# Ledger of designs, part 93: designed miniproteins, single chains, continued (2)

Each design is a single chain, and the fold is of that chain. pLDDT is the mean over its residues in the fold that is shown.

## One batch from the design tools (miniprotein)

Design m7412
Fold by ESMFold2-Fast:
Structure m7412 (fold): chain A 103 residues (1-103)
Amino acid sequence: NTLEKLEKLAEQAIEAIRAGDLERFEEIVEEMKKYANPAAQEELDRALRLARLALTADPEMAERLRRGAIAQVALALAYSVMDIKGSDKIGAEKFKELMEKLK
């Protein structure tokens, strides 16, 4: 199931960025892009840029950038759920569940 795979990859990406493992984060996000629609791919690309910026930032800014990267991964997953389910109502309900789960 594509959604189950994307959900697991998103959780793994969040764990990697929280651990400061940018290499693993990039590998997981690139894997997610293989299953993502164009809107989700844009958000995943933004997540990669924020994660890379965090490497050269001061500790306070780095933490904000890592949280931003997590939010972009969650948004990419939400867009993928909405598209795969083919229903705005079902997509909105699943989006709410995933956003609560990924906090």
Scores: mean pLDDT 78

Design m7413
Fold by ESMFold2-Fast:
Structure m7413 (fold): chain A 67 residues (1-67)
Amino acid sequence: MDEEEKEQLEILIKYAEYLGEKELVEKLKKLLAGELTEEEKLELKELLDKLFEKHSNDIDLLREIVK
């Protein structure tokens, strides 16, 4: 795993933790450890893209609450 990929995954893990996405955190940690299969990686990419778009609004709401 490349250093940049590792840094990006660590950021994503923190975001998932902040959003309360426990299962996503576990999957991202497995990816960081190099334990995910190619099928799981593809599924994770699609899931991340979908969640990223969905949670962009949730992050804005969370920022207002936490303030």
Scores: mean pLDDT 70

Design m7414
Fold by ESMFold2-Fast:
Structure m7414 (fold): chain A 88 residues (1-88)
Amino acid sequence: MVDEKEVLSALALIEVAITERDIERGNLDGVKEAIPRLEKLAEQAEKAGDYETAAIVYETLSRAYEALGDQEKADEWRKKAEELRKKV
């Protein structure tokens, strides 16, 4: 049987990997498109109690916003990731 939590974690980590690659390559259009998907995946992971996956996604959101020049949003997501890592 497919485990919903396991599937969500896998999807989140795949999206993270794609976004990190787009950041490294300077594909800012790809980064912009990934942000709403990452936000939804992080929220779903956090609601499921998967704080490790949620923290990883928040760290990627921080880097995504930093790549887009939005340092204020980058700082917000970094703080959320740090708070979740204290729960892991």
Scores: mean pLDDT 83

Design m7415
Fold by ESMFold2-Fast:
Structure m7415 (fold): chain A 65 residues (1-65)
Amino acid sequence: DELKKKVREAAVLATAAMLLSSVDGDQESLKQIKELVQKIDEAEKNGDEKKLKEEVEKLLKLVKE
């Protein structure tokens, strides 16, 4: 449940950050966010809870900075 909450929070923040980066013309940040989202999806499909948590935390750090 806690991990699922963090995944949803990261998804919302990633979407907001992608929209803001698009408005600002920051293509580099947009690409980095997309890469992390893909890694999160791959970790979910593999059932790798550790990797999922790590990638979610990386995404949250990136979008908060």
Scores: mean pLDDT 74

Design m7416
Fold by ESMFold2-Fast:
Structure m7416 (fold): chain A 59 residues (1-59)
Amino acid sequence: GAEELLEEAERLLTRLYLQGKISAEEATRMSREIEELLRQGRFEEAKRLLERLKEMLTE
């Protein structure tokens, strides 16, 4: 559900931050954006952002 997607997003953003790939400010902004998409029922857009975050971790 939405809670699980948000938790996954937070884990991905934390890893990106610790690897120096994003700033703390960017991590906070992206987290808020995903939360807002989930609140609006825009699950497909939230899922696309999660896929992008996963790709960033491998690069």
Scores: mean pLDDT 84

Design m7417
Fold by ESMFold2-Fast:
Structure m7417 (fold): chain A 58 residues (1-58)
Amino acid sequence: GGSPEEAARRGRGARDAGAALGNAEAEKYGQMGWDAGLAGDSEKGWEYVNLAGEALGA
């Protein structure tokens, strides 16, 4: 669920958090979620945001 714009915002946040924490997986998936969200792809955007969140929680 959620909009592509929300996925972009969340992806960017996860990328920035991953970069700050040295978590390369979170940075990568956060960037991919941000890119997909900006492209209007809510399915891919939220999939990558979820993967980034899992990487941050691991």
Scores: mean pLDDT 85

Design m7418
Fold by ESMFold2-Fast:
Structure m7418 (fold): chain A 58 residues (1-58)
Amino acid sequence: MPKVTIEAEDPEKQEEARKIAEEAFKRHYHISLEEAARAAQEVAEKTFGVKVTVTIEE
């Protein structure tokens, strides 16, 4: 399974962004990992109002 890395300006928001990424991944289980990462990033940015990058690498 590929690793998901999440970067946020605040350490507190970083943990919350990670949870959002996991939730978005579950919702888009039948969509590519890249698409799930995009959804997670969009939701995190709207929720925290900060820049968040979600990267999937293997």
Scores: mean pLDDT 65

Design m7419
Fold by ESMFold2-Fast:
Structure m7419 (fold): chain A 80 residues (1-80)
Amino acid sequence: ELEKLAEEVVEHARLAAEAARAGDAEAALEHLRKAEEAFQRAVELVREDPSEENKELLRKTVAEVQAILLPVAEALAAAL
C-alpha cells in the first residue's frame, strides 16, 4: 500500500504541475490537495513501520514531488 500511495502522490503532483502550466488554478489546487492527502497516509504508514526501506521510499517520493513542482512554484502559489 505504501508504494501505491507514493505513486498516487507523484501522479497528482504531475497533474497539478500540468494544470498550473495551463493556467488552471482550480485543477492545480484539486490535484495538489489529492497529492497531500495521499502523502499524509504514506507518512502515517512510515510512522507505523519506520524501516529504512519505507523511509527511503518516502524520501524519494519527496524528491520526485519537489522536482515536479519547483519549476511551476509561482503558478502553484497563485493557485493556493
Scores: mean pLDDT 82

Design m7420
Fold by ESMFold2-Fast:
Structure m7420 (fold): chain A 91 residues (1-91)
Amino acid sequence: GAKEAVEKAKELGKRAGEFGKAAAAKKAAGDAAGYAGAAIAAIGDLLGAALYVAEAKKEDEKLGEEAEKAVLEAAEEGGFGETARALLEGI
């Protein structure tokens, strides 16, 4: 149901935010491979989060909007807010 999709979206969004922070730290340290790995992980989690947001919106628009807001907020903290917006709008 919508509730489970919201929970999964929030979990993936939070994890994407943490990977985004890791990517920024690796970039600052000059670790190009570490940056790429963390950035790819963040993007993958955001894609998963966007799919669960879309699922939640189909069953309950309001719950889906709450999940979308939480995913965007977490992604923005990790520096991936624009990527999250593009993925959420692209579904």
Scores: mean pLDDT 88

Design m7421
Fold by ESMFold2-Fast:
Structure m7421 (fold): chain A 63 residues (1-63)
Amino acid sequence: GAGGEAAARAAAEGDARAGARLGAQSGPHNVSTGAASGAWEGALTGDPALAAEYARRGAQVSA
Protein backbone atom coordinates (compact mmCIF):
# COMPACT_ATOMS: atom_id res chain seq x y z
CA GLY A 1 0.00 0.00 0.00
CA ALA A 2 0.95 3.66 -0.29
CA GLY A 3 1.97 3.91 3.38
CA GLY A 4 4.26 0.90 3.14
CA GLU A 5 5.82 2.14 -0.10
CA ALA A 6 6.43 5.60 1.38
CA ALA A 7 8.21 4.09 4.40
CA ALA A 8 10.31 1.77 2.20
CA ARG A 9 11.17 4.69 -0.08
CA ALA A 10 12.30 6.88 2.82
CA ALA A 11 14.46 4.04 4.19
CA ALA A 12 15.93 3.36 0.74
CA GLU A 13 16.77 7.05 0.24
CA GLY A 14 18.46 7.25 3.63
CA ASP A 15 20.45 4.07 3.06
CA ALA A 16 21.45 5.08 -0.48
CA ARG A 17 22.67 8.47 0.78
CA ALA A 18 24.66 6.95 3.64
CA GLY A 19 26.19 4.35 1.33
CA ALA A 20 27.10 6.98 -1.26
CA ARG A 21 28.80 9.12 1.41
CA LEU A 22 30.80 6.20 2.77
CA GLY A 23 31.75 5.04 -0.72
CA ALA A 24 32.92 8.52 -1.72
CA GLN A 25 35.20 8.65 1.33
CA SER A 26 36.67 5.14 1.02
CA GLY A 27 36.61 4.19 -2.67
CA PRO A 28 38.27 5.39 -5.88
CA HIS A 29 36.79 8.67 -7.12
CA ASN A 30 35.39 7.35 -10.44
CA VAL A 31 33.81 4.21 -8.95
CA SER A 32 32.39 6.13 -5.97
CA THR A 33 30.90 8.79 -8.26
CA GLY A 34 29.26 6.20 -10.52
CA ALA A 35 27.83 4.30 -7.57
CA ALA A 36 26.46 7.52 -6.03
CA SER A 37 24.84 8.59 -9.33
CA GLY A 38 23.27 5.15 -9.81
CA ALA A 39 21.97 5.02 -6.23
CA TRP A 40 20.50 8.52 -6.57
CA GLU A 41 18.73 7.74 -9.87
CA GLY A 42 17.50 4.40 -8.53
CA ALA A 43 16.15 6.06 -5.37
CA LEU A 44 14.11 8.42 -7.58
CA THR A 45 12.16 5.40 -8.93
CA GLY A 46 10.94 4.61 -5.39
CA ASP A 47 12.06 0.96 -5.63
CA PRO A 48 14.75 0.03 -3.07
CA ALA A 49 15.79 -3.08 -5.04
CA LEU A 50 16.16 -1.00 -8.20
CA ALA A 51 18.15 1.63 -6.28
CA ALA A 52 20.66 -1.06 -5.24
CA GLU A 53 20.89 -2.43 -8.79
CA TYR A 54 21.40 1.03 -10.31
CA ALA A 55 24.16 1.79 -7.79
CA ARG A 56 25.92 -1.42 -8.83
CA ARG A 57 25.58 -0.64 -12.55
CA GLY A 58 26.72 2.95 -12.03
CA ALA A 59 29.90 1.73 -10.36
CA GLN A 60 30.59 -0.68 -13.25
CA VAL A 61 30.00 1.96 -15.95
CA SER A 62 32.30 4.46 -14.21
CA ALA A 63 35.10 1.91 -13.82
Scores: mean pLDDT 57

Design m7422
Fold by ESMFold2-Fast:
Structure m7422 (fold): chain A 62 residues (1-62)
Amino acid sequence: SPELEALLEELRKRLEKLDPEGAEAIEKELQKMPEEVAIDLLEKLLKLSDEELLEIAKNVLE
């Protein structure tokens, strides 16, 4: 959906500068979820600080 694509793009732009591998891992994990769940999680992730977002990316890779 256009909404999911826009939110994914914004998350990717933020994380790609900080942790490109973490950005890819989170994107792949979100793509496994139902669209409504992925959108809800993306909105929550985008409200986090860069430090909190990096910690989540690190935990997804481990």
Scores: mean pLDDT 77

Design m7423
Fold by ESMFold2-Fast:
Structure m7423 (fold): chain A 73 residues (1-73)
Amino acid sequence: SQHRKNAEALGRPVATVALMASREAGDQESVDAILAGMAAGKSVEGLLEAAKISKKQGLDDVAAINEKAAKEL
């Protein structure tokens, strides 16, 4: 549903925070899962915005995944 897609988009900043915490803890399994989730099925604009936020936080790998996902949409 559209509501579910919107909720997933709104959860992206939270996913970025969780990614930062997982990276600091050295939890690579959680890092990989969060990166995969962040790349899933969002609008081009939403993916590019997520990439910009990730880049600002120094998460270049997250930014690259989101930029690639945007190009594949």
Scores: mean pLDDT 62

Design m7424
Fold by ESMFold2-Fast:
Structure m7424 (fold): chain A 103 residues (1-103)
Amino acid sequence: SALKEEVDKIYEEMKKLLESTDLRKLSPEELEELFKKLEGYFRKLLTIMFEAERRGDAELVAYTRRKIMELVDLLASRSSPAQLDEFHARFEAVGAEVEAEFA
């Protein structure tokens, strides 16, 4: 589906970015810019996941959720504990905003 192709595109862009970046070596300004970019990507993935759920596309929901989990795991491997805690807070905020759009 077109949505699965969009998930794959976002996943590959994020994976490439995260694999080339050690967040622990970034300045505070560089980290803020990276977090903003990651929030944008995760917002898109969550929007696709909730849209798939609305459509009853259980396979696309499961697929998108797996891709999100893989990206979160990759981010965790490239982050300090403090950076990961900040990311989790930001990710929860984005998730709440997207969920509200589907309420």
Scores: mean pLDDT 88

Design m7425
Fold by ESMFold2-Fast:
Structure m7425 (fold): chain A 62 residues (1-62)
Amino acid sequence: RVEELIARLKDPDPQVRVEAARELGELGHPEAITPLAFVYENDPDPEVREAAREAIEKIAAK
């Protein structure tokens, strides 16, 4: 489940990456923090970076 969503963070479609980041944030599994942090710092799309930041914040609050 989480592994599949982490793989989608590398999808060529930025909309798929945004949706994957949001789902990872909702699931709240701490194993997603590292791949989300990589996306937050390195993704070329600012909307994807913001979704990753929000997901990390949501996971860290659990």
Scores: mean pLDDT 82

Design m7426
Fold by ESMFold2-Fast:
Structure m7426 (fold): chain A 65 residues (1-65)
Amino acid sequence: SLYEELGLTEDEKKIFDYIRKNGKVTLDELEKNIKSKKPVEEIVQRLEAKGLIKYDEKTKTYTLK
């Protein structure tokens, strides 16, 4: 599957899927809607490091890359 190919953890899959479904999302929206084992802030940093999402400083939103 795509998730196996990308090497995503379960927490990373939850956040990636949420962003994919909703387009532009804030950190606050992710924290309210996603239950993860690790802090959402750590998970989004990992997804950004992998080049899978990007952060827009002006809107303070995450989108898929």
Scores: mean pLDDT 82

Design m7427
Fold by ESMFold2-Fast:
Structure m7427 (fold): chain A 65 residues (1-65)
Amino acid sequence: SAEEREKAKKLAIELAKQLAEKILEYHPNGTAEVKVEGDVVTATVKDGDKTFTLVIDADLLLEAL
């Protein structure tokens, strides 16, 4: 349902933020950004020339719940 998808998207955003924060613990000069596009949540952590990208598909996450 739409309500279940909305809950899965909120969970995906929370997980993406938590994962980005954990990566930032090892990258003290890094920056993190979380973007939501449809059902896809993307967290990007940048530290100088290094870029880490975490992608969570909320639709796939909903199937795992």
Scores: mean pLDDT 82

Design m7428
Fold by ESMFold2-Fast:
Structure m7428 (fold): chain A 83 residues (1-83)
Amino acid sequence: PRPVLPVSKEEERRLVDAVEAHGGSATLEELARDTGMSVSTLRSMIDGNVLGTLLVVERNVKVPGEKRPRDIVRMFTELFKDY
């Protein structure tokens, strides 16, 4: 297994803040723009379970205005907001 790049607490905070700024859910592309991190870096951080208790990825979600499903990042607490 290759080590994941060390993620600073500032980078983690920026990602969480960006998701909250979008109302608890955002596409990886929107988060990359807001945080200045690449989509691949964000995906690696989330899939590597660095933020697994705070953020989840819902894959293949239909997004208004998009022709194809997108992967959406949600705050764990925001999963109950749509119910």
Scores: mean pLDDT 65

Design m7429
Fold by ESMFold2-Fast:
Structure m7429 (fold): chain A 86 residues (1-86)
Amino acid sequence: MAKEKIEELKEELRRAVEEAIRRVEREIPERAAEVAAGLEAAAEAAERAAEELVKQGKEEEAIELLEKALKEAREAGDLAIEHLKA
């Protein structure tokens, strides 16, 4: 059931963003608010794009988009720390 899987992926994405923000707050607290805002905005954009794909009947593409966004969210925290930590 594609709708249930999409809902599950959205929940996993939110959890991944929370974990990434928590790591950023620990490593680069001075920049954490900016990075958190960026991660949250990216997750919201991915959720919106997935909803548009579902409206078009492209449920598999929506799932692939959310899986990619989930992977990117998990990696984004590490990238931000690498880039912003002197």
Scores: mean pLDDT 80

Design m7430
Fold by ESMFold2-Fast:
Structure m7430 (fold): chain A 57 residues (1-57)
Amino acid sequence: MKPKVFGGRLGTDGVPAPDAATRARYDEEIALAKEMLEKGEDPGTVGRRIQERLAAR
């Protein structure tokens, strides 16, 4: 058991988002990212496109 040096998924992501609209946005962008990765797109390119879409909101 190694409680230290966690990936910090909870810590780095760890703001609870009560807003349903924000969560819905993120779910849509995650689905799009998975679709692009399935096509063999570069993760960096996928991340940039998702970031652009979120910024446009």
Scores: mean pLDDT 64

Design m7431
Fold by ESMFold2-Fast:
Structure m7431 (fold): chain A 69 residues (1-69)
Amino acid sequence: APPLSPTQRRILDAAEALLEEGRSPKALTAREIAERAGVSVGTLYRHFPSKEALLAAVDERRLARVKAE
């Protein structure tokens, strides 16, 4: 897989943290993720074209960690 940029990693880490804190993927907003990551919503959408693409990337990164165990 292509390496994640530092900004992409910050965004994915923010989304994972919110999910671990009990936020539902369906209730989670791009604005909330961007605010937690310390980036603008525009910056988030520059790296992930949709919330669905962002959540898919979170799921892929989580599955890769489980498969590495």
Scores: mean pLDDT 78

Design m7432
Fold by ESMFold2-Fast:
Structure m7432 (fold): chain A 64 residues (1-64)
Amino acid sequence: ADAAVEAVKKLIEEKMKEMEKASEEEKSKLMKETVAELTAVLLEHPEVAPVVSEAMEKLDELAK
């Protein structure tokens, strides 16, 4: 549903802002936390799988 998609988008936006301000060590922790949150949303709303995959790819690019 669109509500779940919006939740994923907002989660990514907030986490990306935190990662931009974070140290390299903090980025690793934020990445781990974000992946866990995205996985939880995916388990509850399987229809967001494509959006979650795109989000994880962007996070990997940001963290390198």
Scores: mean pLDDT 75

Design m7433
Fold by ESMFold2-Fast:
Structure m7433 (fold): chain A 96 residues (1-96)
Amino acid sequence: SVREDVEKAEEYIRKAKENPEKAEEYLDKALRHLLSVHMAYLEAAVKLTVAKKLGRKLSEEEQKELEEIREAARRADELEAEILKLRKELNEKKKK
């Protein structure tokens, strides 16, 4: 689920902060989970486009799922920004 992918990404980011020697490995694992969130968002966008072209209304269940995916995608963008910041900090330390 997108929620589990977000939670795992947050866990790997935390592990990267606690273990600088393995930080790049943990950040790569976090990015893989965020990729899964982005793929779910793309799939939902395609399904919504098809439904609109067919004149089909989304069910309440489909609307709730779409809202959950949108929230997860927003959180994924925030986590990607945090990963980028951490990678910059790690690269600055390597220059010393």
Scores: mean pLDDT 83

Design m7434
Fold by ESMFold2-Fast:
Structure m7434 (fold): chain A 64 residues (1-64)
Amino acid sequence: SKEQADIYVDFAEAALKRGDYETAISAAEKALELDPNNKRAHEVLAEAYRKLGEFDKAEELLKK
């Protein structure tokens, strides 16, 4: 559900804040399984990929 997706997004944002990019990616992906059009989840995932130097992956996420 969208409510569950929002919980995963909040968790992913917290993981980004502490520098845990792998956890942030995993949580954002779970949010997108529940709500594929979740803009916050795409933004978190893109930021995590940028932090890891995966710029091409980050761009693809923001174009969707």
Scores: mean pLDDT 80

Design m7435
Fold by ESMFold2-Fast:
Formats: sequence, structure tokens, C-alpha cells
Structure m7435 (fold): chain A 62 residues (1-62)
Amino acid sequence: MSRLAAEVTGLVLRAIGHVLDGDDEGARRAAEEAVRTAREMGASEEEIKEAEKLAQKVIERI
């Protein structure tokens, strides 16, 4: 697994943890940071789309 994939997945899991704790603002921020991190680490267009898809799913759970 690439370093980028591991970092983005970790941030998405943190966002899910915030959702489970009822911290909607923390969940949203963590999801947005996952997408930002993917872009800053030079992710491919496909990797960025996957990160955005995961972030959207987390936000929809709120």
C-alpha cells in the first residue's frame, strides 16, 4: 500500500470515529483534510476522486 493511501485512509477512519462520537464538526473537518492531504501529496486524479468519495460518504452519515 502506498504512503498516500495509508494516510488518507487513516484520516477517513478518524472522521468515522468523530461521527460515532456525535462530533459532526470534527467528522466533517477530518473528511475535508483527507481530500486535502491527497492533493498535497501529489495523488493521481483517480486517488483524489476515491478520497472525495469516501469523504462524501462520511459527511452523509452526519
Scores: mean pLDDT 72

Design m7436
Fold by ESMFold2-Fast:
Structure m7436 (fold): chain A 61 residues (1-61)
Amino acid sequence: NKKIEELAKKYGLSVDQLINLVKAILSSEGRGRELLIRVAEHDSGMTREEIEEAIEAYKKE
């Protein structure tokens, strides 16, 4: 997935790390999902919008 590869490269993550993050977010709901997104923003440096783009790109594969 090109979008996931681009975001992973931009932020110094492996593709597998970003895919695992997206899977964790998709398996969570409500407050837990919000917490995971905030932690992901802090740890990766990605914006919320970029995390949402990664989720959307993953769902299309």
Scores: mean pLDDT 82

Design m7437
Fold by ESMFold2-Fast:
Structure m7437 (fold): chain A 65 residues (1-65)
Amino acid sequence: MSKEELEVEAYITGLAAVRAAAKSAGDEELAKRLDEAIDRARRLAEEGRYEEAIEVVKEALKEAL
């Protein structure tokens, strides 16, 4: 993987961990919002838009905090 792909995967993995915690806590609305952010970030990464994918993850984490 390129360095950019690796960075995106690291951010997505972090967001997926937060999503798993939200589901375990019963926060279904937060879990759904995080699932949507993960899907958007993965789609952007598939298009080669790595910086935008990282921004989607950062915004989702900011909203979850």
Scores: mean pLDDT 82

Design m7438
Fold by ESMFold2-Fast:
Structure m7438 (fold): chain A 75 residues (1-75)
Amino acid sequence: LSDEEIEALIRELAEQAEEAIKAGDYEKAAELALKMGELVPEHKALFLGAAGRALEKGGKKEEAAELYKEAEKLR
């Protein structure tokens, strides 16, 4: 994947994540955030945090805590 292709994919995934959050589908929003972190490893900690926050809003606090812990390891 080129940088331009990655940028285009991130835009699509971000739009889908916003739609998922508005629909209350926090689990899907978290999955999309994790996928974005895989595409942009340099920002992986930020996307892990975003995924954790989405899971926490969805009531999955234990899974959110695991993602926050992984994000801390990258700092």
Scores: mean pLDDT 81

Design m7439
Fold by ESMFold2-Fast:
Structure m7439 (fold): chain A 87 residues (1-87)
Amino acid sequence: GLEEKLEEVLEKTKKKGEEEGVEKLAELAVELAKRAYELVKKGDYLGAEIEIGLMLIIAGVLKVIGKDELAELIREAARLIEEMMRK
């Protein structure tokens, strides 16, 4: 299911952050994703969208500094959470 895919992407995000020396940014993105997911479960879609927006800002910063794979993992996590909000 989508939850299992999200957990896998978040684990990959954390490991890639460690490999690329940006563990704190990866950990922050993972925490934002977990908060967004909890907000989706509560039906707080506006709150979830705000957290997703912050994740996408981190992904943008990571792309600027050349951490493209990590940025794409964070975008994938955001896409999975957005899919959880759809019908």
Scores: mean pLDDT 88

Design m7440
Fold by ESMFold2-Fast:
Structure m7440 (fold): chain A 100 residues (1-100)
Amino acid sequence: PVTQLTPEERERLLEAQRLRDKGNSYLVKKEYEKAIEYYEKALELRPDDAQTLLNLGKAYLHLGEYDKAIEYFKKALDIDPTNKEAKRVLEEAERKKREA
């Protein structure tokens, strides 16, 4: 980020990061429902966190919840249109939905 943060905003970002890291831990373990729980908690603190939205979409993609995955990938791209990973996984989710 190129803007200065207040101490309260920094603490909120650190807490959101801790929750996202916990979600990432569950995602790596393939515990997708727990990953979703922690990503949703992180988004309560930072609704516009493109990385958390991307990872939440990935968890839904792994659960076969293609419509939810597509929704969250589109939200991540609305926030960060330059995110090549979000574009790639969106295309993957759309393809898997067509094959289902």
Scores: mean pLDDT 86

Design m7441
Fold by ESMFold2-Fast:
Structure m7441 (fold): chain A 64 residues (1-64)
Amino acid sequence: SSQIQQLDAQIAQLQQNIANARQQRDLYRSFGYGDMVEMLDAGIAEHQAQIEALRAQKEALLAA
């Protein structure tokens, strides 16, 4: 369905955002920028929670 396609697209975008944030975090960690690392880790956790919510929505649609 179009709804599942939209959810898959949103999940893929969030996964890309997490991958980019992890690369940036690793760079900042190598420089000793602890505050920036903490901010990026918080953002990664928030995006992971959003993915879990979207996956739950997808499962509900597939179960119907």
Scores: mean pLDDT 90

Design m7442
Fold by ESMFold2-Fast:
Structure m7442 (fold): chain A 76 residues (1-76)
Amino acid sequence: DEKLKKAQEYLKKAAEALRKGDYETAIKYAEKAIEYAPEGSLLRAAALYEKAVAYKKLGDEEKAREYQIKAAQSLA
């Protein structure tokens, strides 16, 4: 599925940006991964979690908690 491939590509780019310390870029790519990933999928949960990690690194505790909860709930 082309959507799944795109979600995986963006998730990988988000992870790479996180490793490089480009947290704003990581959020952008994680957002795109969320758009392409199916609801309830591990892929979507991973993208939500990476977005939470990026916000935590930027010092935005409220958004970090919001996306961490969304990631956890997406698999419940």
Scores: mean pLDDT 87

Design m7443
Fold by ESMFold2-Fast:
Structure m7443 (fold): chain A 67 residues (1-67)
Amino acid sequence: MTLIFGTKDGRVYKVENAKVGETVEAVNLETGEKATAKIIEKNGKVGAVVTNPDGEVLEGANTEVIE
């Protein structure tokens, strides 16, 4: 599945072919910068945790599943 999510730092990321428990590359939709995202499931919903360029570990908010 494809995920789009924002983080508290105001960045928006896209991940493609996401699977729960997998660590994948996320792409910043504004800059094209690559980040590392871990795909999680919380309260029955798919989400992500990303490490931003400043080294902060942030949970994705407003996660959209696209298919």
Scores: mean pLDDT 79

Design m7444
Fold by ESMFold2-Fast:
Structure m7444 (fold): chain A 62 residues (1-62)
Amino acid sequence: SAVLEEFRRAALAGDVAAVRRLLAEHPELAPQMRALAVEIGRQLPSDAPRSVVDALRLAVLS
């Protein structure tokens, strides 16, 4: 999915605004974006940038 690929790029870039926009524009894909955020979070190093962590948390809590 192009939307899920855009979500992955935005989340890994720590682009919280883009993640918020994608969740708002594609509510039907929110479960898939949430699942992807959980998967990325599990693979993330402990010293990952705070902006990336914040972007993933936004998706998980949506």
Scores: mean pLDDT 86

Design m7445
Fold by ESMFold2-Fast:
Structure m7445 (fold): chain A 88 residues (1-88)
Amino acid sequence: AAASAEEAREAAERARETARRLLEEAERAVEAGDLRRAALLAVSAEFVLLAAAVEAYSAGDEDLAREALELGREVAERVEALIREAEA
């Protein structure tokens, strides 16, 4: 293993924080009318949340993993909406 369970949990927490920052930037892009950039940032947040879920599960933190997966699902729905708006 490349990391201890504690390191994996810390990595999952950092990934969730990174996803939150990316979603904040996506909201700013929406406010600026840059829907394509907003979609890209939201897709990036989705990938980061999936990585967080993997790290959390590796650390044995099922609750953190489930939270990350649930947030990822919400972000995926938002990505679909943003892509639809950007292509309209």
Scores: mean pLDDT 78

Design m7446
Fold by ESMFold2-Fast:
Structure m7446 (fold): chain A 66 residues (1-66)
Amino acid sequence: SREKLIEEGRKKLILAGKYAQEGDFEKAEELAEEAVRLFEEAGDTALAEGARQSVKQIIEEVKKKE
């Protein structure tokens, strides 16, 4: 269901935040991108946009570490 997709996307986004906090930005980016896909599949453009912003922030942190 759409609700299950949104729930899974939110779980992925929470996990992405935890990995980013631990400095594992590669896993954080992967999880945040999974959240974007789940929200897009659910048809929730606002949640998908929020998750895309999280991906951008993670990418910026990766670039700072290089």
Scores: mean pLDDT 82

Design m7447
Fold by ESMFold2-Fast:
Structure m7447 (fold): chain A 58 residues (1-58)
Amino acid sequence: SREEILEEARRLAEEIVRAREEGDEKTAQKYEEQFKKLLAENPELFEEMLEIAREVAE
């Protein structure tokens, strides 16, 4: 569902931020790849997912 996809996007964005804060670039890259795959599979939610990533990074 839309809700489940956006929740997964937020989880991945939070994991990326946490990994970068810990200096774990390899883990950050893995979650970034998963986030980009989720974007590619859900193009109709692209704008909402990018907004979530922006909010989490701030």
Scores: mean pLDDT 85

Design m7448
Fold by ESMFold2-Fast:
Structure m7448 (fold): chain A 64 residues (1-64)
Amino acid sequence: SKDDLLAEGSALVVNGLDVAKETKDFEKGKEIAEKGIELIKEADKEAAEEAEKNFKKKFAELEG
């Protein structure tokens, strides 16, 4: 369902950020988060755009 896609996608974005933070494997963290954003996009394109914007901000802070 749409709600399931939003929940799974959001969980993957959080997991991607956690992987990057804990392992410093930024490439792996980004791949996981991008998969999450694609699931959100299938449910709600506007929500996906907001999730991508928020992810990019947090990810940049972890890298720099």
Scores: mean pLDDT 86

